# Designed miniproteins, single chains, continued (2), part 47

Each design is a single chain, and the fold is of that chain. pLDDT is the mean over its residues in the fold that is shown.

## One batch from the design tools (miniprotein)

Design m5717
Fold by ESMFold2-Fast:
Structure m5717 (fold): chain A 86 residues (1-86)
Amino acid sequence: STIDKAIEELKEKLKKEKNPKSQKVLQEGISGLERIKENPKNVTLAIGEVLRILGDEIEARLQGDKVTEEAARYALELLVESMKSL
């Protein structure tokens, strides 16, 4: 499924990530996708998970943390694609 592929892609990225803040964002993305997978009809939950990662991206951008911003953006893209499959 789209969600299972997204979870695996984030897990693979997490294995190679050395930045602690980026690791936390990727872990949040994985957990968010797992919650969406368990609750596929809960659109409000899915939106909440997307907004959470969007917040992480904005915070990283404001701090000038480009590595964490890119990690958050990647997780956000996978969460949004998963929402389209609901």
Scores: mean pLDDT 86

Design m5718
Fold by ESMFold2-Fast:
Structure m5718 (fold): chain A 80 residues (1-80)
Amino acid sequence: MKAEELIKKGEEYKKKGDYTKAGEIYKEAGREALFDGDKKLAAKAFKLASESYKKDNSSEAKKQMAENFEKASESLEKGL
C-alpha cells in the first residue's frame, strides 16, 4: 500500500474517532513515504501520527511516541 493510500485509510479511522488505529496507520504511511524517498510526505504522515497519539492519550508510551514523531517530522522537513 502506497503512503497516500495509508494516509487516506488513517483519515477514515480518525473520522470514526479511532485515534489509536489512525496513529498506527499514519506511522506506517510515514515509513512507506521514507521508503519511496518522499521526505515531505513522510513529515506530513509523522505529524498526523503525532496528533493522533496526542488525541488517544491512553498511555505515557503514546505520549512519548507523539513527541518522537513530531521531532522526526521537523527533522525531515529541515533535512537535519
Scores: mean pLDDT 77

Design m5719
Fold by ESMFold2-Fast:
Structure m5719 (fold): chain A 74 residues (1-74)
Amino acid sequence: LEEEAQRLLEEARRLRERARELSPEAGRQADAALQQIQQLVDQGLRDPANADSYLSQARDIVRGLRGAVEALEE
């Protein structure tokens, strides 16, 4: 759990940095998404019974961020 959470946050931080390089607007949206991912990860770590649900939501947001950054690079 902690390793997966750390990897998700690390990827989200990298995507946020990339988004900021591509567009100030994308950077702001990535900041909001990173905050949401952080909140979901924190909730998952505090509530192990529902951790899979929170981490699944965090993964979905990371995938959305990845897709948005890739679209901006094209």
Scores: mean pLDDT 81

Design m5720
Fold by ESMFold2-Fast:
Structure m5720 (fold): chain A 86 residues (1-86)
Amino acid sequence: EAVNYYGEGVELYAQGKYEEAAEKFEKADSIKPNAETLTNLGRVYFKQGKYEEAVKYFTKALSIDPKNEEAKRMLEEAKAKVEELK
């Protein structure tokens, strides 16, 4: 079945529906993991203030694409937030 979970997640994220966007990106990741989907999962969790989850997903994104500058920058920001809250 041609369900575009990634595209649905992007649309929901643009609408500020972060919890719903995360569900769609997690489904997309379960079908075909890629750096873009994992970076978007990290961004969603970061927007929700779930910084430890954001670190997890940005780290996974970089394991697939080590040259992803957005994931690198967002990982450092998420790590700083985790340390700030402890």
Scores: mean pLDDT 83

Design m5722
Fold by ESMFold2-Fast:
Structure m5722 (fold): chain A 60 residues (1-60)
Amino acid sequence: MTEEQAKEAKKLAEEVRKALEKKDYKKAIENLKKLLEIAKEAGNKLTVEVLEEEIKKLEK
């Protein structure tokens, strides 16, 4: 993962946290999916699995 990807991931994680605080699950899911794409591009299998589980929980 590049430093630029890490910075973007941190920003997206903060947006997810804010969306969850507001119970805006649609926005939280959208930002988690963006994080998932970054994790997939970085080859971080553990982060991919964690993000997929979080998305699944919010879609229920």
Scores: mean pLDDT 79

Design m5724
Fold by ESMFold2-Fast:
Structure m5724 (fold): chain A 61 residues (1-61)
Amino acid sequence: GSANAELLELLIEYDRFRKEHGVPEELEEEVNEIVQKLFEGKLSAEEAAKRIREIMEKAKK
């Protein structure tokens, strides 16, 4: 669905940001946990996208 496409695009943007600027290990672990929960069906694509956006905002500060 569109939410899954938006999440994929956001993950690609996060990976580019991470490679260019670096991200603290603790924020990388949070992203990994979100992705794991998504694959386990414990989290929706919409909620995962929201949490990743919040992590990206923290990383940019």
Scores: mean pLDDT 80

Design m5725
Fold by ESMFold2-Fast:
Structure m5725 (fold): chain A 81 residues (1-81)
Amino acid sequence: MKEIARKTSALAAEAAREAGDEETAELARRAGELAIEYLETGDEKLREEAERLAREAEERLRRTVSREDVERARERVLAEL
């Protein structure tokens, strides 16, 4: 679960960076970190905040990120592994 949360937030953040949206990249990164902290602690407030940030990042990505940006982001995330 933590690895999936980390990889999905990393992909979303990298897709935003490829699109030139550093603000959305930071939102995606923070959402992932809070989700991982929630999985470690069980603190419901962390889950609520992670969901809020993830929703904001997702809304921004829908408007700014192209399919090409997602493809480049996936390649970068895989290369970093």
Scores: mean pLDDT 75

Design m5726
Fold by ESMFold2-Fast:
Structure m5726 (fold): chain A 72 residues (1-72)
Amino acid sequence: SELEELLAKLREAIAAGDEAAARRAATQVLSLLRQNPDEAVVRELEKLLLEAHLAGFTELAQEIGRELRAVL
């Protein structure tokens, strides 16, 4: 699915240290979640945001985390 592909891209971007790619992928996941909420995708995104924070993308993790809470 498109969500699975975007979550995979987000994981790859975090592993590669590519903050711009991570931001693009996370933003696209949020856009799709706003259209069709999915608890499993929310949980996976929360895990990936924690991984992003640990990788040093603290501001990105906080910004996307706030947007995710607004969707819930």
Scores: mean pLDDT 84

Design m5727
Fold by ESMFold2-Fast:
Structure m5727 (fold): chain A 98 residues (1-98)
Amino acid sequence: MSTEEAFDRAAEAVEKAAEEANKLKDIPGSQETAKLLRNAAEQLRKAKESEDPVIDAAAVEVGLAVIYVTSKRLGDEKTAELAKRALDEVQRAIDEIE
């Protein structure tokens, strides 16, 4: 898989997770999570153009892991599942370009 194809697919998945989190308006923290997921997708799209796409994607991975853990601690299972889905897609993209 090319770096562009892998990262675009992961960014699309993260953006979709952000949209789903935004729809959970009645869940505490869902709007903040949607914003953080949207930012992660933007960073991932920029990573493919960077000097070290793998390092920049790994930074996005760490950010998503923090969102996942925070959502779980707040008891927001739906938001946590969306963050984990995004995390898994970024991890897969990094694996596919190696």
Scores: mean pLDDT 79

Design m5729
Fold by ESMFold2-Fast:
Structure m5729 (fold): chain A 100 residues (1-100)
Amino acid sequence: SAERKAEVLARARGLQAEIDELQTRVDKLESEANKISDEVKELVEKARKYVEMARAFVDAALGSTDVRTQEGAVDAAERYLRKAKELIDEAEKKINEMKS
């Protein structure tokens, strides 16, 4: 339906903003991870991959004309961003604990 298509496109646009925010946070962490530990570096590298996967799925959703395909792609992007955020939060916590 047109309503479902409008809703999924709105979700995809919201995810673009979250991806940009998390990518900025990952870039900042990468500059510090190389000075901290290999464990933190691995968390940041994995988070970057999940952010990139989420971006690919959002691009797929915005490029599709099929609402079911769009919904599936947005759902996948949300799962990858959730995982990325968890890793980013963990990396930030570990860096802060090392500075204490």
Scores: mean pLDDT 88

Design m5730
Fold by ESMFold2-Fast:
Structure m5730 (fold): chain A 60 residues (1-60)
Amino acid sequence: SFEFALQMADLAVQRNPDMSDEELDTLVDILSQSARLSKEQRDALRDHVIATRAAVKAAK
């Protein structure tokens, strides 16, 4: 589900807040395939991961 993908993405960012853009793209790709996300859901997941990574880095 999309909710599951968001939860897994949040966990992955918390474990590696310094992830590169390439690692982020790989994470989004894997989660999108596993959860069978639509293009719109994949785009939303990518935006969420980018925002979450930025927020975690800002909180350091």
Scores: mean pLDDT 84

Design m5731
Fold by ESMFold2-Fast:
Structure m5731 (fold): chain A 55 residues (1-55)
Amino acid sequence: QEELVKEALRLYEKIKEALAAGDGEEALRLIEKLYEVLSQLSTEAFREMTLKLLK
């Protein structure tokens, strides 16, 4: 799950960059990938990811 958490955080950063750049198409593509990764995370891994985002 560590690798999935790392990938989700990486995608989140890329989404923020795409949104800041005004690239809505790239942002949507990345959001779709993020959703796919999140669907594979356990409740525990999702909680760990959320704590890392808040820190």
Scores: mean pLDDT 75

Design m5732
Fold by ESMFold2-Fast:
Structure m5732 (fold): chain A 75 residues (1-75)
Amino acid sequence: SAAEEAAREAQKAAVAAEASARLREINPGIVLELEGDQIYFSNTPEAQVLTEEQRAEVLAILAEMDARLKAIDAA
């Protein structure tokens, strides 16, 4: 139903928002956008160069987000 589809999209948006907030705590210039089933990653002029440790943390957050989004789509 349209209500179930809206609820699923809202859940996916919440997952993306959580990941985005975590990324901004690492570097405020990192922006994450969810468009349908596509995820876009961008940096703003305020973004600083990531350290090796920060890069590993970013990749871990993105992997967790991807797994959660796939679980929602599978439901």
Scores: mean pLDDT 72

Design m5733
Fold by ESMFold2-Fast:
Structure m5733 (fold): chain A 97 residues (1-97)
Amino acid sequence: MPSREEVIEGLERAARRLEALAEHARSLGHEELAERLRELAERYRELAELLRRGEISPEEALERLEREYRELEEEVARELGRLLATDPALRALMESL
């Protein structure tokens, strides 16, 4: 069972990984995908902030990830899938990460 600190660290780590992916997508000319990845990273940082301020519990944060952020995660996955079908270089990059 993750502690508040573990959930915060997990969200921060996920945000950093999404930001790194956004930079790579941008460098390949996929600006729309980079924007969506950055938006998802911001959502994860917002949850980490709410946890740090004690405004939500770790259980509420995980529930919000499953419900409120699922659509955004699915949107990013859908956009990525579309681009992977048309850009072999992006596919190779994603398989290496």
Scores: mean pLDDT 74

Design m5734
Fold by ESMFold2-Fast:
Structure m5734 (fold): chain A 94 residues (1-94)
Amino acid sequence: MSEEELNREVAATLLAMVGHLAILEARRKGASEEQIERLREAFDEMVEAVKKGDIEKAREYAKQAADILREAGLPETAEFFEKVADKIIEELKK
């Protein structure tokens, strides 16, 4: 496995974990099943984009997930997710 492939797999794994934690927090705060489904889809697309090295698409889906979190009444979770996701994605440029 190349160092670039390994870095993308690590980033994808970390983002999947952060996305899972955001979904659990949304469930705890009473987000609808429709909102949870939209969140899961956005996070899955973000992880897939990272695995493919599509940094721009990864950022688009991260923003989409954060917007859904804000719509669900979790602005603090959205800000935390955006900050962590941006850090993880930025490390891929090295």
Scores: mean pLDDT 83

Design m5735
Fold by ESMFold2-Fast:
Structure m5735 (fold): chain A 68 residues (1-68)
Amino acid sequence: KEEIAEKVAEIVKEYLLKQGMKEEIAEDVAEVVKEAVLKAKTDEEIIEIAENVSKEVAEKVKKLLEEK
C-alpha cells in the first residue's frame, strides 16, 4: 500500500520532469498524487488517479500493480 503510493509518486514526478516541469512543482504534484493513492481502496481507483495525470503514467502504474 505505502510502497505502491511511493512508486506511483515517483512515476508521476519523473513524467512531469520529462515534460519540463520545475522539480519543486513536480514534487508537489507527486505528493498530492501520493496522498490520493493512499486514500484509494482499489487498484481501479489508483489507475484512475494516474489517468488524471496522463495515459503514459496510467500504463506504467498498471504494470506496477500487476507486478506487486
Scores: mean pLDDT 79

Design m5736
Fold by ESMFold2-Fast:
Structure m5736 (fold): chain A 68 residues (1-68)
Amino acid sequence: GALGEEAVRLAEEARRAAEAGDAETAQKLLNQAMGLTTKAVIDGDEAGAARGAEAAREAQRALDEVLA
């Protein structure tokens, strides 16, 4: 659904921000993506929520690598 798709988009933007060294933007976008993933779960969009969660995990990994 739309919430899951938007969560993936924001998480992918967070990952790109992290890879560019913009940790502040990456964290903000990641927080937004995680919030939309939670809403997707509540709305019953299990597939969208799963995709959002996976994209958020990849973004978090990129952010952790930049901050290491």
Scores: mean pLDDT 84

Design m5737
Fold by ESMFold2-Fast:
Structure m5737 (fold): chain A 100 residues (1-100)
Amino acid sequence: DAEKYLEEGKKKFEAGDYAGALEHFRKALELDPNYAKAYYELGKLYYSLGHKEAAKYFYKKALELDPKYKEAKENLEKYFGDDEEVKKLLKKAEEYEKKN
């Protein structure tokens, strides 16, 4: 169950076990490669470790898979709002939200 691995990964992340969190999020994505929440949690994890480019990639992937993913949108705006690719993705997600 992809959701079970996501929840266990979140618990490990909250406990400061970043390696355990990463392993569980990867297992969630092995079961569901389109699991936007798992990409979002990977973005948070990589950002907390200072791997900002990896964090940007995962937040973008989460928003691409779920254009209504408010938390992914907010983190992209807050941390990467000056990036041209991020600006384009944010505009596309906003247009999707207005139509649907």
Scores: mean pLDDT 87

Design m5738
Fold by ESMFold2-Fast:
Structure m5738 (fold): chain A 60 residues (1-60)
Amino acid sequence: SDRVAQALSDYLRAAVELSLLKRKGAPEEEIEEARRRLDEAQARVDALEPEILAWLKALS
């Protein structure tokens, strides 16, 4: 679904941005903001997991 695709896209983007900021030695403030975004994106993915599993079970 679009919701799942968007959540996964946001998660991957946040993870990549955090990795790049750490690699280039960005200020800790920027790294903490990126960690926060990643945590928020992870929470959205986690919230959708039960719905995805229920949908897959219904289709089986």
Scores: mean pLDDT 81

Design m5739
Fold by ESMFold2-Fast:
Order: sequence, then C-alpha cells, then structure tokens
Structure m5739 (fold): chain A 55 residues (1-55)
Amino acid sequence: SLEEKIEELREKLNEENLKKVLELKKQGASTEEIQEKTVELINEANKKIEELRNK
C-alpha cells in the first residue's frame, strides 16, 4: 500500500540522514554546520514523502 511505502521511505531516509550527520561530525564539522545540514536533510526527506503522497 501507499502508506506502507511512505513509512518505509521515511525510515530509510531517517537512517541515511543519521549516517550522513555522523560522518560530518567525524570529519570535524562544526556544531552549527551539523545543525544546518540536519535541518536541510529533514526538509528534503519531508518533501520526498509529500511528493509520494501527492502522486
């Protein structure tokens, strides 16, 4: 179902975003840079989920 696909996508994007943030932290990114990137990644994830709902 569409709902199941949306939940799967949400979980996958959250997992990938957490890994990206962790890698940035390991590379010495500042707290501000990490926060900014985290917000950006969350917004992109929400956008993709919304696009799936509306298609």
Scores: mean pLDDT 83

Design m5740
Fold by ESMFold2-Fast:
Structure m5740 (fold): chain A 79 residues (1-79)
Amino acid sequence: SLSVEKILNALKALDSPSSSIRAVAAHELLEVAEKHPELLKPILDELKKKLTRLAETDPSPLVRKLAKEALEKLEEIEK
């Protein structure tokens, strides 16, 4: 579906060399985590690994903030 494609594209965009693209991707994934967390369950493990790396190491303060906020929302999802 279009929603799944958008999520997979955002997941890939977290690896972009552009901080602006990573920030947009992190923000889109944060919104999905807030509104439709069930859509993230199939990719939850990979998403948490990528967001953790960004939250801890990304040179952009905005990317770190958005990744941390997304991780906090994902921790609310039952496994």
Scores: mean pLDDT 83

Design m5741
Fold by ESMFold2-Fast:
Structure m5741 (fold): chain A 85 residues (1-85)
Amino acid sequence: MKVELTVYEDGRVHVVVDGVDLGTLEEGETVEKDGYKVTLESLKLTIKDLKTGEVYEVDPNKDYKSIKTDTENGTATVTAEAKKL
């Protein structure tokens, strides 16, 4: 499962899972969209695939494949692979 995260200076995170745009999450928020349920807690994401019932986890500080920083907009985009729990 591929995860792309855009981290804002205020700690909000924009989340894309396997090309599905889940929107922007604040700390402690949960979003359910297009067969995924995602919770943000301390920059750690828990992703539930609602079709399979499988749960995945990603820590963007440890599980990243690439990081792109945009200093003009105060954002960092992190691409990671989620680990199946």
Scores: mean pLDDT 74

Design m5742
Fold by ESMFold2-Fast:
Structure m5742 (fold): chain A 62 residues (1-62)
Amino acid sequence: MSREELEREVEEALLVMNYAIAKRAGDYETAIKYLEELIERFPDSPNVEWYKKELEELKAKL
């Protein structure tokens, strides 16, 4: 695995962590922002469809 691939995985994981913290705190607006960044920055991620689904579910709660 290349250094660039590893760095991308770490950046994705950090954004997911920030999303999870915001969601747990009830800050759905901030959680939505992190999900949008995940979709924009990692469109080829195996998790992208899950991010899109979570985004729609959280938007429905606002």
Scores: mean pLDDT 82

Design m5743
Fold by ESMFold2-Fast:
Structure m5743 (fold): chain A 92 residues (1-92)
Amino acid sequence: SRLEENARRLEEGARGDREAAEELRERLEEERRRGEEEVEEAERRSPEEGERKRKELERRVASLYAAESILEAGADASEELARRLREEAERR
């Protein structure tokens, strides 16, 4: 049925969003490690440079975290909608 087809497409979309969220989590860990090294190196040059780099790192991390959270929330919503569509299909 069209409801089952739509549910399947939502489930496939949710899977893609989950995979993208996992990739963002790996990038988040990499950005934090690399960013900490950049902050430490900048602090060795001057305290002002270190503070600037710390704020840049915090902004990048916050942005990636927000993107990951949006993808997970979107996947959750798509999976819930798919579940409801499958239930409705069974009701005829």
Scores: mean pLDDT 87

Design m5744
Fold by ESMFold2-Fast:
Structure m5744 (fold): chain A 81 residues (1-81)
Amino acid sequence: SMSEADLEAEQLISLGRMYYSLALQLASKGDLEAAIESLEKSIEMYREALEIPGASEELKEEARELIEEAEAKKKELLAKL
């Protein structure tokens, strides 16, 4: 059974993934500015997950990896503007 902290962190990671997926869809349509905004929301959710006191090390590692992925994609899209 997951702790309340783990549940909150997992929900934030899930929301971040939704924003990341939206960013990829927007980028595929050429909506680069909207895609970057969606990536910023994704990163915000992942950073919030890292700040949850008592969240597991596994979830924190996942959030850090997802931040790096989203930041890399943001840099890629910014270079196209």
Scores: mean pLDDT 90

Design m5745
Fold by ESMFold2-Fast:
Structure m5745 (fold): chain A 63 residues (1-63)
Amino acid sequence: MKKTKTITFPARYSSSEEGKKQAEEAGKKVEEKYPGSKVVIKEVKSEPGKENSLLIQAEKEIE
């Protein structure tokens, strides 16, 4: 049975159009650096009245 490890990157991006583009570009760089991992951009809700943040996670299978 293979185990999956999730890596969460500390960088956060705005949920604005510019922030989404920055997160997508960073996600592509993560995919290049970690071949074979599944890279996901997640939207994290902040406190009421504040803009949501985007973060990048990579799932990697380990033996």
Scores: mean pLDDT 73

Design m5746
Fold by ESMFold2-Fast:
Structure m5746 (fold): chain A 64 residues (1-64)
Amino acid sequence: MSREELDREVEAALYVMLAEIYKRQGKFEEAAKWYRKAAEILRGVDPDLAEQLRKEAEELEKKS
C-alpha cells in the first residue's frame, strides 16, 4: 500500500468518527456530510467500504 493510500484511510477514519459523533447527537444532516466525504476519499482505495458509507449517508439524509 502506498503512503497516499494510508493517509487517505486515516483521513477517512477521522471523518467516520465525526459522522458517528453527529449521528449520536441526532444531527443526521451533518453526519451524512462526513460519511459522504469519507466515502469519496475511499472510492479509490476501498470501493466496497466507500459504497457502504455512501448508503449510510443516504439513509441518514432520509431521516433529516
Scores: mean pLDDT 80

Design m5747
Fold by ESMFold2-Fast:
Structure m5747 (fold): chain A 66 residues (1-66)
Amino acid sequence: GRVVGEGPLSATSATAAALLAIGDGGEAKVTVGDKTRIEATGLSPEGARQVAQLIEDAGGKAEVEL
């Protein structure tokens, strides 16, 4: 699966989301600008849901492709 998230995410939240994606066997790209963007790929369906939930709990928006 794939998750794309964006929002006013802290460095801690962005790192946690990236580590969760990597721990699920996927990859994560984090881009920092006016908003933090996270793109995670290669996720299991459960891993994708967990990454998306973490991003949303951190005040971001997440889109999930399973």
Scores: mean pLDDT 82

Design m5748
Fold by ESMFold2-Fast:
Structure m5748 (fold): chain A 69 residues (1-69)
Amino acid sequence: MLEELKKEIDELLKSPDPLVQRAAAYARGLLLNGKVEEAKEFIERIKSAKTPEELREIVQEALDTLAKL
């Protein structure tokens, strides 16, 4: 549900890891633009990351995508 997704994003925004905070902010931006499915998929990718290196790659890929638009 949309409420569950918003709650997950809010929890990630409170993370002490600035990289996780940036990822959560990106997902929040997708929700604000009505891209609910994209936001959900992005949060699932973040949750599937097992190492800080994987998380950096996921966040960097998202930022590179935004920079090209």
Scores: mean pLDDT 75

Design m5749
Fold by ESMFold2-Fast:
Structure m5749 (fold): chain A 75 residues (1-75)
Amino acid sequence: MENDLEAEQLLSLGRMARSVAKLSEDPEEQIELLELSIKLYEEALKLAENPELKEEIEKELKEVEEEKKRLEEEL
């Protein structure tokens, strides 16, 4: 339970980093913020014990990785 709460907090931080990336006008800064988001999602996934929470984190992690890849391909 406590590990899942910490995972949810890290997921929230990852979501915030992803949101801040969208506000940046510098593509390099956007990529760095998306990398931070990915790191936070990865840490959340390591702590998550609930299967449903793990699935949610994995889904969002894939979405952020795809966003970063798309941005890197446009540079």
Scores: mean pLDDT 84

Design m5750
Fold by ESMFold2-Fast:
Structure m5750 (fold): chain A 73 residues (1-73)
Amino acid sequence: TAEEADRLFEEGLKLISEKKYKEAIEKLQRALELDPNHPRAPFGYLLLSHAYEKLGKLEESREARKQAVELAK
C-alpha cells in the first residue's frame, strides 16, 4: 500500500544516513515495487542512485537517476 511504501522510503533514508547502503537499496526497491507512482518515488530513485554510487555500482546509479528524472516530469 501507499502507507507501507511511505514507511519503507523513511527506512531507506535512515539507512542511507547510517551508511548502510545495501540495506537501504533493499528497502527503497521494495517501496518502489509496492507503489511505483508514489509521490516520493522520484526521491526514492535519487536515494537509490546515491547508494549505488557509494557501492561503486555506477551503471545502476545512472539508471536510478534516469528513473528519478523521468518520474519528476
Scores: mean pLDDT 85

Design m5751
Fold by ESMFold2-Fast:
Formats: sequence, structure tokens, C-alpha cells
Structure m5751 (fold): chain A 62 residues (1-62)
Amino acid sequence: SMAALEKAEEAVRKAEEAARAGDAETARQYSMQAGKYAKQLSGEEAERIEKRALEALLRALD
């Protein structure tokens, strides 16, 4: 749904912002939220969101 895509994109954006700020806890929480919304999306959109969420989480944990 459009609402799920918007929420997934907002969550991944916030995860990426937290990762850039070195806030691993916030990045993890928003990465998890993005993943939950991605389950409601079609394949290509889900894969894009999940990849960005994983990259943000890995960046925050480094």
C-alpha cells in the first residue's frame, strides 16, 4: 500500500540519519520498523527498503 511505502521510506530515512550520527540504538529501532513495513510491499520496493535498512544498521554498528 502507499501508506506502508511512505512509512517504510520514513523509517529507513531515520535509520540512515541515526547511523550517520553514530546512534546505533536509534538506527537499529528504525531499521526494524522499516523491515516490518517492507513485509507489506511488493518485491522490488521491499528489497530496496530492506537493503537500505541493513546498510544503515551495519554502518551504525561499525
Scores: mean pLDDT 83

Design m5753
Fold by ESMFold2-Fast:
Structure m5753 (fold): chain A 68 residues (1-68)
Amino acid sequence: SAIEELAKALGISLETARKIVEAYAADPADVSALFDALAAHVSSSNPKDPSLREIQRLIDRAAAELGY
């Protein structure tokens, strides 16, 4: 499922991934700020991390899977 893929991509639990998706559905701006910070960090420190576009697509799929 998309939420399981998201949890694996971020290295977090299913419960934490669900909370992130719920927060994104309620206020996308808060999660956008987090992604902007992650993008800056990835560009400078961790170029091997998963694509932020892939993570965004997983969040969108997980939100749909949870009925948002």
Scores: mean pLDDT 66

